# Designed miniproteins, single chains, continued (2), part 1

Scores and structures below are computed, not measured.

Each design is a single chain, and the fold is of that chain. pLDDT is the mean over its residues in the fold that is shown.

## One batch from the design tools (miniprotein)

Design m4001
Fold by ESMFold2-Fast:
Structure m4001 (fold): chain A 103 residues (1-103)
Amino acid sequence: SLAEAMRAYREGDYEKAVELFKKAIEELKDDPVAQAIAYTMLAEAYLKMGRYEEAVEWAKKAVEIDPRNPRAYEILAKAYEKMGKTDEAEKWRKKAEEVRQKL
């Protein structure tokens, strides 16, 4: 199911990708690493659709599971920037760089 969600995302079908990633998250409850990836990709799909509040919600869930994931922080920064929340965007952009430096 995660593979199907990734295919829909790559094909630009973000609405389908969202539905498939949500299904994958339910199936991955016992796999926190795969679940964090699914949350991150779900947030990215929402970001691509211009649904910035949902992008923030799912990216925050991704960092709760995997706080070392720089991509989720980058999604938070981009979503806040798109919403005009510049201070929040800069905070998350800085956090993404801090996490990248530890890799």
Scores: mean pLDDT 86

Design m4002
Fold by ESMFold2-Fast:
Structure m4002 (fold): chain A 65 residues (1-65)
Amino acid sequence: SAELERKLREIAERAGVSVEKVRRQLLAALTLSGRGFEIAVRRLAEELGVSVEEVREVLRLMQEE
């Protein structure tokens, strides 16, 4: 979706990494469940310099595709 692509670009620019790197890391997190998923979300938020809530919102948008 256009909203998902926009959010991925904003996060990538803020973190100083490529959009494709952000997308791969988020997709990898979606392969996890329970505690593993929660740990991955927290790590991504720290590495990308964004909030846990922002990571969760992007993951929600990815699951809707």
Scores: mean pLDDT 83

Design m4003
Fold by ESMFold2-Fast:
Structure m4003 (fold): chain A 88 residues (1-88)
Amino acid sequence: SRRERAGEAAGEAAKLALEGAKEGGADARGIAATAIAAAGAGAGAAIGGEEGRRSAEGAARAGRGAGGEAAGRGAEEGGRLAAEAGEE
């Protein structure tokens, strides 16, 4: 179902963004914000496709701001997984 795919995509996106933010040295608030943004991007992609793509771009930018380069990469990978989950 869409809810099931959205949940899984959000979880994977958050996991990757969280690890990227930790590696980038973000503080706890920055790490949490990056994970939440990535989870939202994942859920959005699973539900809305186009909206998910825009959300993933936002999450990648937020990740870079919060945790630097590593966090940005984590958020971007999360968005990619979310887009794949949304396609099936």
Scores: mean pLDDT 60

Design m4005
Fold by ESMFold2-Fast:
Structure m4005 (fold): chain A 56 residues (1-56)
Amino acid sequence: EKERYRKLVEARELVAQLLDEGKSFEEMKAEIEKTVPEEYRDEALEFLEFWYKARN
């Protein structure tokens, strides 16, 4: 379980970088689909949505 959380932390950092680069929501979602394994995708997407909502 600790390893899974570590992967999610990396996903959070990726999302932060994408937002900093001015990527669109679709671009961020596509990057997650390519970078994050399917097993962690749902949680990564929840994090993306949470952050996106916090910004907007």
Scores: mean pLDDT 73

Design m4006
Fold by ESMFold2-Fast:
Structure m4006 (fold): chain A 97 residues (1-97)
Amino acid sequence: MVTAEIYVSGGFAVVILEAETGEEALKAGLRIARRLEEEYGARVLMLKVEGNRTVLVLGSPLSAEQLQEAVLRALKEEGVEVKSSKFVSREELLSKV
């Protein structure tokens, strides 16, 4: 099972995906990234794998609220459980990368 934490600041989001294996986290990250780019016009600025987690950094012309809604929808469509979703400062967002 894959879980996600979401942090949003302005037109930027960090999505942290965690699974039992790094391969599962990476595959989930790639699926979410593709959906966000194809359906919501978000850009994947970074995709980083660390152990059993994948960190996605997203940029978008969307508002913070619209970007959060797009990410939540993409995660739901891919069967990912959302543990938390937070609006944060840009400084706090960068600390999650």
Scores: mean pLDDT 84

Design m4007
Fold by ESMFold2-Fast:
Structure m4007 (fold): chain A 56 residues (1-56)
Amino acid sequence: MSREEAIAGVKELRPWLTDEQAERVLDNLEALGVSAEEFLADPEAAERRALRALLA
């Protein structure tokens, strides 16, 4: 998946985000071990997993 496609996918799920904010979400998720593909397939499960990693 391209970076541009990943940003577009995040904005489809969260249309109130700017491109910059969507990109930061993807970068933060990757830092926590969550890929863009994983997030776009199941955003809620991916976000819960990322939050769990942050709190561990």
Scores: mean pLDDT 78

Design m4008
Fold by ESMFold2-Fast:
Structure m4008 (fold): chain A 79 residues (1-79)
Amino acid sequence: MKAEEARRLVQQAIEALQQGDYERALELARRAAELAREAGDKVTQGLALGVEGAAYFGLGKYEEAREKFQEALKLFAEA
């Protein structure tokens, strides 16, 4: 159940990114990352962190974006 909700939130966060709504993308991605972490779904957690990175990049927060992308890569390597 939590893993399915996390995947749904990642999809909504990606949609927000496509619309240029970076603040909404961050909010949705943070919720998705937490739910995926609780479910042990490292792939979905990594995807959520990647969306957080993309949103930070869109906001001009390049250091935060880099940190989130590196966290996502570590999770994908562990999955």
Scores: mean pLDDT 85

Design m4009
Fold by ESMFold2-Fast:
Structure m4009 (fold): chain A 86 residues (1-86)
Amino acid sequence: MKLVLTFRNVSEEQKEEIIEEAKELAERGYDVKVEVEGDTVTITIENVSVPFEIGEALRAIGLGLDGYDVKVTIDGDTLTIEVDLA
């Protein structure tokens, strides 16, 4: 299973925090790729095998999804979560 997390309208402070949390996930053994394009940060995690691990990964990235616009899409073995931080 593949998890794609896209954060839009990210401040510089939020960007640094998201990248640091993604680094922590990589240190826990997850296959993590981080891409930054302007104010958009995309984190790709490959080889996630269980749904509760996805929830823990999101929590580890330090994202309280409360109050943000969130879009969740499942396509085959790929779970995509898009968050607008504006």
Scores: mean pLDDT 71

Design m4011
Fold by ESMFold2-Fast:
Structure m4011 (fold): chain A 100 residues (1-100)
Amino acid sequence: MELVLKIPDSVNPIAKKVLEILFERIKELYEEGAATEEQVDELELYALGLMTTLEEAPDDKARFERLVETIKAAVAARFPADLAARFAAALDEALALFNA
């Protein structure tokens, strides 16, 4: 199955890269059958929330890190362990962009 997730125009470069990392992981999970359409919708909202936070406060690394921790906790509570772990790994990749 092909999943198409659109990255909004006119985002800052870091926000765009964060969204690309998270959307690629969501697409992989869906195409492998590891995530349902409802789970994809929820994960997409988390990814868009992180993008919005970076656009509003692109220099506030602490705010971004806190939101990532909040999303990891929410995903761990709501989703199967394997799905949660794979999405958390993509969130860790996104955090690494602040050190690039």
Scores: mean pLDDT 78

Design m4013
Fold by ESMFold2-Fast:
Structure m4013 (fold): chain A 70 residues (1-70)
Amino acid sequence: GMHHKRRKEMLKLIGEILRVIGDILDLEQQKKKAKAAGDQKKVKELEKQIEELKKKRDQLMAQLKSIPPL
């Protein structure tokens, strides 16, 4: 039924959002270690990757909001 399809799509998007959040947290931890090591080049590269993942998260959240409420 229509409700089963909406729930499945919503759960899929939530799963993708959670994966992206996990990736962001891993990169933030790596950035903290790079800062401690004084590796400014690696810090900048990690900041760029974190920003790109945050944009992906925001896009996925927008898709989730576009699904009609259950």
Scores: mean pLDDT 81

Design m4014
Fold by ESMFold2-Fast:
Structure m4014 (fold): chain A 70 residues (1-70)
Amino acid sequence: EEKKEELLKKAKELLMESSSYGVLAISYAAKAVALREQPESKEYLEKLREYNEKSLELSKKAEELRKEAK
């Protein structure tokens, strides 16, 4: 099998994982907004930041693999 196909497959897996973290980040953003006057809002904002950063890192890694596949 061509190495290019393996890189593209791995990039796709990373993009799917990135999307999962993006959805989690959106979920915590919604919870933070709903509970903005409550102490839990701070914890949800921290989770939002963590998952958003994770999503971005995975997305960048996937883009690098896609470029390498060219």
Scores: mean pLDDT 81

Design m4015
Fold by ESMFold2-Fast:
Structure m4015 (fold): chain A 63 residues (1-63)
Amino acid sequence: SLLEEAERLAAELLAQGRIAEAVELLGLRTYLEALENDPSASPEEIAEARAELRRKLAEAKAA
């Protein structure tokens, strides 16, 4: 899942000393998890959070 992928990549980034990127990725992951567990969250909000997390994952992998 995106959440598990973000956790694994964040751990790798931390091991590489890329602390700011790891913290940002974990923040986006936690936000998405909160939205997915909130029945009041709109599909639009969830889709936007997923897109942002995917974008950050791709950027971190490319670096």
Scores: mean pLDDT 85

Design m4016
Fold by ESMFold2-Fast:
Structure m4016 (fold): chain A 118 residues (1-118)
Amino acid sequence: AQELHIEVIEDAANTAPVVHAFVTVPPERRIAKAVINVTSARGAEVVVYLSASGDAVEVEVHTTADVTVTVRLAGAKLSKATNHGPGKLEVEEVSREERAAFKAAALGDVLAELRPAE
Protein backbone atom coordinates (compact mmCIF):
# COMPACT_ATOMS: atom_id res chain seq x y z
CA ALA A 1 0.00 0.00 0.00
CA GLN A 2 1.03 3.63 -0.49
CA GLU A 3 1.89 5.44 2.76
CA LEU A 4 1.99 9.17 3.33
CA HIS A 5 3.41 11.03 6.33
CA ILE A 6 3.21 14.77 6.69
CA GLU A 7 4.87 17.15 9.12
CA VAL A 8 4.67 20.93 9.32
CA ILE A 9 7.60 22.68 10.98
CA GLU A 10 7.96 26.42 11.50
CA ASP A 11 11.46 27.89 11.47
CA ALA A 12 13.27 29.29 14.53
CA ALA A 13 12.42 32.86 13.49
CA ASN A 14 8.76 31.77 13.25
CA THR A 15 8.50 33.45 9.82
CA ALA A 16 7.99 30.59 7.34
CA PRO A 17 6.50 27.10 7.74
CA VAL A 18 8.33 24.07 6.38
CA VAL A 19 6.14 21.23 5.15
CA HIS A 20 7.61 17.73 5.17
CA ALA A 21 5.84 14.97 3.27
CA PHE A 22 7.04 11.36 3.28
CA VAL A 23 5.85 9.21 0.40
CA THR A 24 6.38 5.47 0.21
CA VAL A 25 5.37 3.93 -3.12
CA PRO A 26 5.36 0.14 -3.64
CA PRO A 27 7.69 -0.70 -6.58
CA GLU A 28 5.07 -3.10 -8.02
CA ARG A 29 2.51 -0.32 -8.43
CA ARG A 30 2.31 1.01 -11.98
CA ILE A 31 0.32 4.17 -11.24
CA ALA A 32 -0.31 5.97 -7.96
CA LYS A 33 -1.61 9.47 -7.31
CA ALA A 34 -2.03 11.38 -4.07
CA VAL A 35 -3.26 14.84 -3.17
CA ILE A 36 -2.12 16.20 0.18
CA ASN A 37 -3.78 19.26 1.67
CA VAL A 38 -1.78 20.84 4.49
CA THR A 39 -2.56 23.84 6.67
CA SER A 40 0.29 25.12 8.83
CA ALA A 41 -0.21 26.41 12.38
CA ARG A 42 -0.14 29.92 10.83
CA GLY A 43 -2.81 29.17 8.23
CA ALA A 44 -0.48 28.70 5.27
CA GLU A 45 -2.30 26.40 2.82
CA VAL A 46 -0.21 24.00 0.72
CA VAL A 47 -1.46 21.43 -1.79
CA VAL A 48 1.04 18.74 -2.83
CA TYR A 49 0.26 16.58 -5.85
CA LEU A 50 2.19 13.33 -6.16
CA SER A 51 2.07 11.09 -9.24
CA ALA A 52 4.02 7.84 -9.33
CA SER A 53 4.78 5.28 -12.02
CA GLY A 54 6.88 2.47 -10.60
CA ASP A 55 9.62 4.08 -8.51
CA ALA A 56 9.48 7.39 -10.44
CA VAL A 57 7.56 10.23 -8.75
CA GLU A 58 6.42 13.64 -10.01
CA VAL A 59 5.92 16.33 -7.35
CA GLU A 60 3.79 19.44 -7.89
CA VAL A 61 3.22 22.07 -5.19
CA HIS A 62 0.53 24.78 -5.12
CA THR A 63 0.50 27.50 -2.46
CA THR A 64 0.08 31.29 -2.23
CA ALA A 65 2.20 31.36 0.97
CA ASP A 66 5.92 32.14 1.00
CA VAL A 67 6.93 28.78 2.51
CA THR A 68 9.63 26.16 2.04
CA VAL A 69 8.05 22.81 1.16
CA THR A 70 10.28 19.77 1.67
CA VAL A 71 9.07 16.49 0.14
CA ARG A 72 10.96 13.33 1.15
CA LEU A 73 10.52 10.30 -1.11
CA ALA A 74 11.16 6.92 0.56
CA GLY A 75 11.81 4.10 -1.89
CA ALA A 76 11.17 6.35 -4.91
CA LYS A 77 13.11 8.64 -7.26
CA LEU A 78 12.20 12.16 -8.34
CA SER A 79 11.38 12.41 -12.07
CA LYS A 80 9.91 15.96 -12.07
CA ALA A 81 9.39 18.76 -9.54
CA THR A 82 7.18 21.81 -10.16
CA ASN A 83 6.62 24.66 -7.71
CA HIS A 84 3.65 27.03 -8.26
CA GLY A 85 4.33 28.97 -5.04
CA PRO A 86 6.41 32.06 -4.22
CA GLY A 87 8.69 30.10 -1.83
CA LYS A 88 10.98 27.09 -2.24
CA LEU A 89 10.39 23.44 -3.09
CA GLU A 90 13.00 20.90 -1.96
CA VAL A 91 12.69 17.21 -2.85
CA GLU A 92 14.88 14.63 -1.12
CA GLU A 93 15.24 10.90 -1.81
CA VAL A 94 15.56 9.03 1.52
CA SER A 95 16.15 5.48 2.70
CA ARG A 96 13.37 3.31 4.12
CA GLU A 97 15.17 3.33 7.49
CA GLU A 98 15.21 7.14 7.61
CA ARG A 99 11.49 7.24 6.75
CA ALA A 100 10.71 4.71 9.50
CA ALA A 101 12.55 6.86 12.08
CA PHE A 102 10.65 9.98 10.94
CA LYS A 103 7.32 8.10 11.07
CA ALA A 104 8.04 7.03 14.65
CA ALA A 105 8.98 10.60 15.67
CA ALA A 106 5.95 12.20 13.94
CA LEU A 107 3.32 9.63 15.00
CA GLY A 108 1.84 11.66 17.89
CA ASP A 109 0.98 15.32 17.68
CA VAL A 110 1.60 16.23 14.02
CA LEU A 111 -0.38 13.42 12.36
CA ALA A 112 -3.33 14.14 14.69
CA GLU A 113 -3.55 17.72 13.31
CA LEU A 114 -2.48 17.19 9.67
CA ARG A 115 -4.84 15.07 7.60
CA PRO A 116 -4.14 13.97 4.03
CA ALA A 117 -7.38 14.93 2.30
CA GLU A 118 -8.80 13.52 -0.93
Scores: mean pLDDT 57

Design m4017
Fold by ESMFold2-Fast:
Structure m4017 (fold): chain A 97 residues (1-97)
Amino acid sequence: TRVATAAGNSATISGLPAGVYEVTAIATGASSAPTLSVSVNGVAVAPSSVTTSVANGAIVTVAVFRGVAVEAGDTLTATASGASSAPTLTLVARPAA
């Protein structure tokens, strides 16, 4: 498993071994719900599920991407867009069994 956390609209994981991954992108601290996207070496992946929760004015958006194929040397990037303020973005790549 690899994790990247960034303050702002983009988080990147590089150096993953070749394989199939379950990828989770989590945005916290935005004042409005962002759109979360994930790309592998610049090629967009469709989300398997997206959940948004609001608690005490704080918005948490979780997007899960299953069956993400990664080759050696690929860069996995998550981006958040459409938020009124920059979120904290966490990107998690877990090998699929």
Scores: mean pLDDT 73

Design m4018
Fold by ESMFold2-Fast:
Structure m4018 (fold): chain A 89 residues (1-89)
Amino acid sequence: ALTEATVTIDKTSLTAGEKLIINVDGGPYTAPFTIKVYVDGELKIEKEVNTSTATLELPLTPGEHTVKVEVINQGALVHQQSFSITVTA
C-alpha cells in the first residue's frame, strides 16, 4: 500500500497535437478527490473523481511549460507535484 498520494506523467517532451497524460493515485486516501492542474500558474483543469486512481489528458501549446498538479481530499491538499514540459511545434 502507498503511504502517500502520487502523481506521475508519461513523458516530459511532447510534439504539437500530443496531450500530456497525468496519472493520479490517491494512495491511503479514500475518494472523492479534487484534482487541480495549473499550467504556467493558471488553473486549467479542476476535476472531482470518485475513484482511487485517475488519468487526465492535458493539451498544451508549443513551448516550455510548468505543470503543477494538486490532489485535494476532504478539503486538504494531500499531494502536490510540479513538472517541466517541452512541446515542440
Scores: mean pLDDT 86

Design m4019
Fold by ESMFold2-Fast:
Structure m4019 (fold): chain A 59 residues (1-59)
Amino acid sequence: KGEELLKQGKYEEAVKVFEEELKRDPNNARAHALLATVYSLLGKFEEAVQYAKRARELL
């Protein structure tokens, strides 16, 4: 799972895994929250805010 890539600091690879999870389940709040975390760690705050907002809407 993408969480292992996140722990290893492989943020770009983690993004790809979580995006694939969202293709299978677009309402996966956890995947949106994890993407928000990864984009924040990458300094892509605009993307991070969008994913965090969507995760909140799904909860």
Scores: mean pLDDT 80

Design m4020
Fold by ESMFold2-Fast:
Structure m4020 (fold): chain A 60 residues (1-60)
Amino acid sequence: IEEKLKELKELVKKKIKDPEIQKMVIESIEEWVKEAKKNNVKEEDIEKAFKIAKDKILES
């Protein structure tokens, strides 16, 4: 899951050129993953959320 998180953050850096928005989005993703792990969300569900986020970033 760390590798998929890294890939998602790199995609955000490529697609979102505004540094402030980029930082906010990356911090939001990191906090969401931290809370999901703390609440015992299944790794497969975290991966599904990453897929949805990636698709939205690519379509935007």
Scores: mean pLDDT 76

Design m4021
Fold by ESMFold2-Fast:
Structure m4021 (fold): chain A 115 residues (1-115)
Amino acid sequence: SALAEELRALERELRELDRRYQAGEVSKEEYIERLKELVERLVALAERSTDPAVLAGALGLLRRIAARLLEIEAPEEVMDFLIEALERLAARARALGDDALAAEAERLIAELREA
């Protein structure tokens, strides 16, 4: 589907952004801003989708972004932004009847609040 292709494109963009940051081609501040842009695009994609596979894929990429933000000790405001995005994805999953995916997103939110 077009949304599944958009999800794959976002995964490729995240991988390239990670490569550029590890190579020192992007500052920490720019890396955080680009990750925030990817977070918003992933949640917007999920909110437009009714495909459980697209929502699950979006959550998987958000989990990867969460791990990167924790690794670089991102500010609390950036972590709050990610939590709000995960709450939006959980709400979308619940609206579609995917309580299992919503619960998975809520578990990630709890982990981030504990960190």
Scores: mean pLDDT 91

Design m4022
Fold by ESMFold2-Fast:
Structure m4022 (fold): chain A 70 residues (1-70)
Amino acid sequence: MERIEELKERLREHVLAAARAEAAGDEEAAREHAEKAEEAARELAELGVSREEILRWVGEAQREAAAALA
């Protein structure tokens, strides 16, 4: 489960970074972090993590970013 936990952390970090960059108006950084989050999500799906779980983790990270930016 080590690889899944690492990818989950990577997914969270890039979702948070993308949201922060978008709030700052940095479209380039937002796109780059969104792409890295998509890469982590794809690898998680290849390892058998359900789309529902991946979307739940993305939603949790997005809510965390929204709270931090308020």
Scores: mean pLDDT 83

Design m4023
Fold by ESMFold2-Fast:
Structure m4023 (fold): chain A 63 residues (1-63)
Amino acid sequence: MAAPMSEQELLEAVKHVNKAIEAAQEGNLEEAEEHRRKAVEAMSDPEAGKRVGDHAQREIERL
């Protein structure tokens, strides 16, 4: 089940990254951080989770 579920995990992580960016644009930094954490947690692979989290944080910092 791991390999097929990895694609769903990636889609879930991307959705949370988008929500984190949107929350940050609205000035809701607490909501942005919550969604960033959820994006990381959506990834079963810790290394992939770290990269997703780093990406989300970079996007938020560029706002």
Scores: mean pLDDT 77

Design m4024
Fold by ESMFold2-Fast:
Structure m4024 (fold): chain A 115 residues (1-115)
Amino acid sequence: MSLEELLEEIERRMREAGVEPLIIGFVLAALEHLAELARKEGWSDEEILELLERLFEEVLETYLKAKKEGKSLKEIAEEIAETMKKFARENLSPESAEEFERAVEQMLRTLIEKL
């Protein structure tokens, strides 16, 4: 599986789950940025695909739980951002995790302005 094929499958699964298009865009952008950071650290393509699949499953669980609890799109996006930042801290180097956290926070600010 290529990165492009995985991201297309993730987009399809999110659409089938009823995820809002702005949140889908936010998640896909974050996954692409995470893949680039892991690649810069020398991760193999197979390791990167596994990393993205694991993060996506945690993001989807966060989305579904927050949606069931009746949270707003803003609150859902904020919880997804926290899930992604925590995942990066647990799986990447401190330097890459910090860069990813800054990128996610910037993406979240842009997303909230469109909500």
Scores: mean pLDDT 89

Design m4025
Fold by ESMFold2-Fast:
Structure m4025 (fold): chain A 76 residues (1-76)
Amino acid sequence: SEMERAILRFADELQALMDEALAAGVPEDEVTRLYRAAMERVREAYASARSVEELEARLREILAETRRRVAELIAR
């Protein structure tokens, strides 16, 4: 489905972001916490979204917030 494809694209982007954080020296436990938090939000978004557009909007928000947190951790 298009919703499942949207989640797969998000998962690839989230994984790349987590790999970037690890490569930059962010502790593995911090990266794991960020990943778990993002995935819980994805689960909630998937369960409640009524359209692909709504799901994609929520996934963009989750990714943007996670990216900001990673940038802060990398900057220290």
Scores: mean pLDDT 86

Design m4026
Fold by ESMFold2-Fast:
Structure m4026 (fold): chain A 64 residues (1-64)
Amino acid sequence: GEAEELARRAAESAGGHLSGAQGLALAGDLKKLGFPEQAERLREAIRAGGGRLSLEEATRAASP
């Protein structure tokens, strides 16, 4: 879906891992685009991952 594609591209641009700040920025973008559940899931994944997410983790959080 669109949220998953955005997460994938963001992580890819960051070299395969999102920092906490990059992940929170992505979550904000997802919420503005109408994906609040995916945004919340992404924020929780960042916390669980110690402030860093892999491409796979980010795309999984943004998936339905």
Scores: mean pLDDT 80

Design m4027
Fold by ESMFold2-Fast:
Structure m4027 (fold): chain A 56 residues (1-56)
Amino acid sequence: AAPAPLSPRERRVLMLALNGKSQREIAEELGISVATVRRLLARAREKLAARAALAA
């Protein structure tokens, strides 16, 4: 695993979104709220962008 600042939950949500799942589908699969999915996706994308800039 890369030394990413992503939590396991953030990574799972991001991976499911990249596989084409909607926020509602991700929420149902992980047993969390859509609001939580939205927050985790926003954080994951922000951290991933920062990580990509640092790791380039």
Scores: mean pLDDT 75

Design m4028
Fold by ESMFold2-Fast:
Structure m4028 (fold): chain A 98 residues (1-98)
Amino acid sequence: MEETLEAARKLIDEYEKKANEYTSKADQAIADGDKETAVQYYREAALAYRTMAGVAKSAADALKSHPKYKEEATEFENLAKEYQSKADEWLKRARELA
Protein backbone atom coordinates (compact mmCIF):
# COMPACT_ATOMS: atom_id res chain seq x y z
CA MET A 1 0.00 0.00 0.00
CA GLU A 2 2.98 2.36 0.39
CA GLU A 3 3.43 2.09 -3.42
CA THR A 4 -0.23 3.16 -3.91
CA LEU A 5 0.24 6.12 -1.54
CA GLU A 6 3.49 7.29 -3.21
CA ALA A 7 2.15 6.84 -6.77
CA ALA A 8 -1.03 8.79 -5.95
CA ARG A 9 0.86 11.67 -4.29
CA LYS A 10 3.30 11.91 -7.23
CA LEU A 11 0.50 11.99 -9.83
CA ILE A 12 -1.50 14.56 -7.83
CA ASP A 13 1.59 16.81 -7.47
CA GLU A 14 2.23 16.59 -11.24
CA TYR A 15 -1.35 17.48 -12.22
CA GLU A 16 -1.59 20.22 -9.56
CA LYS A 17 1.47 21.87 -11.14
CA LYS A 18 -0.18 21.61 -14.59
CA ALA A 19 -3.47 23.05 -13.25
CA ASN A 20 -1.60 26.02 -11.72
CA GLU A 21 0.25 26.65 -15.02
CA TYR A 22 -3.05 26.51 -16.96
CA THR A 23 -4.86 28.91 -14.60
CA SER A 24 -1.88 31.32 -14.74
CA LYS A 25 -1.95 31.22 -18.57
CA ALA A 26 -5.74 31.73 -18.57
CA ASP A 27 -5.39 34.81 -16.32
CA GLN A 28 -2.72 36.21 -18.66
CA ALA A 29 -4.98 35.57 -21.69
CA ILE A 30 -7.82 37.49 -19.95
CA ALA A 31 -5.41 40.40 -19.24
CA ASP A 32 -4.45 40.37 -22.96
CA GLY A 33 -8.15 40.38 -24.03
CA ASP A 34 -7.86 36.83 -25.47
CA LYS A 35 -11.08 35.34 -24.10
CA GLU A 36 -10.93 32.29 -26.42
CA THR A 37 -7.47 31.23 -25.17
CA ALA A 38 -8.55 31.82 -21.54
CA VAL A 39 -11.56 29.47 -22.03
CA GLN A 40 -9.24 26.78 -23.41
CA TYR A 41 -6.85 27.02 -20.42
CA TYR A 42 -9.71 27.02 -17.86
CA ARG A 43 -10.99 23.80 -19.49
CA GLU A 44 -7.47 22.30 -19.30
CA ALA A 45 -7.29 23.27 -15.59
CA ALA A 46 -10.70 21.65 -14.97
CA LEU A 47 -9.49 18.44 -16.70
CA ALA A 48 -6.35 18.40 -14.51
CA TYR A 49 -8.45 18.73 -11.31
CA ARG A 50 -10.86 16.04 -12.57
CA THR A 51 -7.85 13.73 -13.11
CA MET A 52 -6.57 14.51 -9.57
CA ALA A 53 -10.04 13.72 -8.15
CA GLY A 54 -10.00 10.34 -9.95
CA VAL A 55 -6.50 9.52 -8.67
CA ALA A 56 -7.46 10.48 -5.09
CA LYS A 57 -10.71 8.44 -5.25
CA SER A 58 -8.83 5.40 -6.60
CA ALA A 59 -6.19 5.71 -3.85
CA ALA A 60 -8.87 6.08 -1.13
CA ASP A 61 -10.69 2.97 -2.40
CA ALA A 62 -7.43 0.95 -2.43
CA LEU A 63 -6.37 2.11 1.06
CA LYS A 64 -9.67 2.14 3.02
CA SER A 65 -9.75 -1.66 3.59
CA HIS A 66 -6.14 -1.63 4.91
CA PRO A 67 -6.03 -1.12 8.73
CA LYS A 68 -2.67 0.75 8.64
CA TYR A 69 -3.89 3.34 6.09
CA LYS A 70 -7.39 4.29 7.32
CA GLU A 71 -6.35 7.92 7.98
CA GLU A 72 -4.70 8.28 4.56
CA ALA A 73 -7.83 6.76 2.93
CA THR A 74 -9.98 9.45 4.60
CA GLU A 75 -7.53 12.18 3.50
CA PHE A 76 -7.71 10.98 -0.12
CA GLU A 77 -11.55 10.81 0.02
CA ASN A 78 -11.57 14.46 1.15
CA LEU A 79 -9.03 15.42 -1.56
CA ALA A 80 -11.16 13.69 -4.22
CA LYS A 81 -14.19 15.80 -3.21
CA GLU A 82 -12.09 19.00 -3.10
CA TYR A 83 -10.53 18.39 -6.54
CA GLN A 84 -13.93 17.52 -8.07
CA SER A 85 -15.32 20.79 -6.66
CA LYS A 86 -12.38 22.75 -8.16
CA ALA A 87 -12.85 21.01 -11.53
CA ASP A 88 -16.54 22.04 -11.53
CA GLU A 89 -15.60 25.64 -10.58
CA TRP A 90 -13.04 26.03 -13.40
CA LEU A 91 -15.45 24.48 -15.91
CA LYS A 92 -18.13 26.99 -14.76
CA ARG A 93 -15.65 29.88 -15.23
CA ALA A 94 -14.89 28.61 -18.76
CA ARG A 95 -18.63 28.50 -19.60
CA GLU A 96 -19.29 31.98 -18.18
CA LEU A 97 -16.34 33.43 -20.14
CA ALA A 98 -17.31 31.73 -23.44
Scores: mean pLDDT 86

Design m4030
Fold by ESMFold2-Fast:
Structure m4030 (fold): chain A 63 residues (1-63)
Amino acid sequence: AAKLLARALRDQPGVPGVLLGLREGELVEVLKFYSNGDVLARSLATGEVGLVGASGLEVLGEV
């Protein structure tokens, strides 16, 4: 199945059960876009799932 990849544009502190902790340049799999501009993503480095603001991500494409 195709995965939609994105790259973190900036560091983001994680909040357990809410926000995905990210470092600038980290790759994530986009799982869901929400209408309010939030994205549910999975870190490819840690496997953790959480929310990221869409403005904090660069979409790279499907693989």
Scores: mean pLDDT 82

Design m4031
Fold by ESMFold2-Fast:
Structure m4031 (fold): chain A 89 residues (1-89)
Amino acid sequence: DGVITPEGLEARREWLLATRPEYNVEGLSDEEAFVVSLLAAADDLGRTFNGKRIRSIDDLTEEDKKAAAEWLKKNFGVPEEVLKRFLES
């Protein structure tokens, strides 16, 4: 999927709120919404993060957030800058 930019993350969050309310991204930062939506979409496609079904930021502990960042970098090529901002949220 295309280059991940701040504007792209904002547009994706807006799209997810309109089309995928089941991913529970309302009230999240753009980076949090992006990570949660990727983990939820991956689970829906049979690619579950470490056996955990993620639908909300609350499904992730602080340790899970670090592991999820590494998993998304390895499996989806998510840029390190986006993952760093997610971890700092």
Scores: mean pLDDT 74

Design m4032
Fold by ESMFold2-Fast:
Structure m4032 (fold): chain A 66 residues (1-66)
Amino acid sequence: DHQAVLDERIALVRGDMERVLAELERKLQQANAAGDKEASQRYETELQHARRVGEEALARLEADKA
């Protein structure tokens, strides 16, 4: 069942995104609290990248499902 496979992949991507974004947000918050500008900039960049990659992956899976 192709639709069931896509639903499973969408759920996995959403779960992975939520976990990665939450971890990066925590690390960014900790770096900001510590005044670590290098770490803060790194985590901001990683957060933006992870969000973009995840949104692109979800868009492709949703398009395949439609």
Scores: mean pLDDT 83

Design m4033
Fold by ESMFold2-Fast:
Structure m4033 (fold): chain A 71 residues (1-71)
Amino acid sequence: MIDELDVRLALARMQVSIMRKYAPELKEEIDEAEELLDRAEAEEDPERREELIREAEKLLREALKKAEEKE
């Protein structure tokens, strides 16, 4: 059942694109999340792939929280 991970990966990549356009001050966090997603896409082991996607998702959530905290 790898389709769920593929969907999550796609959604996370969309979030990266949106944040990069509308929150350029979060470039560091966005770039780090994109790197994790790139690694997840190249990862052959589904367990490790899920972990990388989860890490990227958490980092994107942390970035959103920091954006709200900064203003």
Scores: mean pLDDT 78

Design m4034
Fold by ESMFold2-Fast:
Structure m4034 (fold): chain A 75 residues (1-75)
Amino acid sequence: AFESHGVRLPQPALPAPPRDAPIVVRGEGSLDSTAVSALAANPHIREVEVEGDVRLDLPQARALRDSRAERLTLR
């Protein structure tokens, strides 16, 4: 995982995220489409919770919903 401008994102090239902790994305503004695609493509992500004023394009929101994540929460 890494942090940029207050947003913590998992790095897709790294090992799977910890199984005992859900992946939480927090921040303001829009997520980069590459980061969204990387999150959606990671089969080991159980939960994704996006908090703050994060904006997602409709196609990107649908990609996250169709991901292998078992729970998606957008605030």
Scores: mean pLDDT 54

Design m4035
Fold by ESMFold2-Fast:
Structure m4035 (fold): chain A 60 residues (1-60)
Amino acid sequence: MLEKLYDRVEAEMLKAGASRDLAHSLAQQVRDTAQEKGEEAALELARRGVAAVERLNARR
């Protein structure tokens, strides 16, 4: 699960228009959060991060 979570977060961040470095950084933070605070907290962090990048790139 954690490996799939990392890959998924990285892919979603790149799809949203994030740089490779930013995508990698968030994917690592999400994986660390999953190990420390559980999968639910990690998924919440991932959704918020991806949404923030999408909104930033969609804003005029």
Scores: mean pLDDT 78

Design m4036
Fold by ESMFold2-Fast:
Structure m4036 (fold): chain A 56 residues (1-56)
Amino acid sequence: MSKEELYKEAVEKAEELKKKGYTEEADRILKAVEEHRDNEVVLRNALKEAEELLKK
């Protein structure tokens, strides 16, 4: 995935987390990707965290 794709997916998954009531986790993820948009490791970790929470 490109950094742009990672950012987009992380934002989309964070929005789904908000719908499920994980508002604090979603806000943390959104803050991380906004502050570290060019950091691929942070973007991948944010996406992975969001996907893990959505699988529960």
Scores: mean pLDDT 80

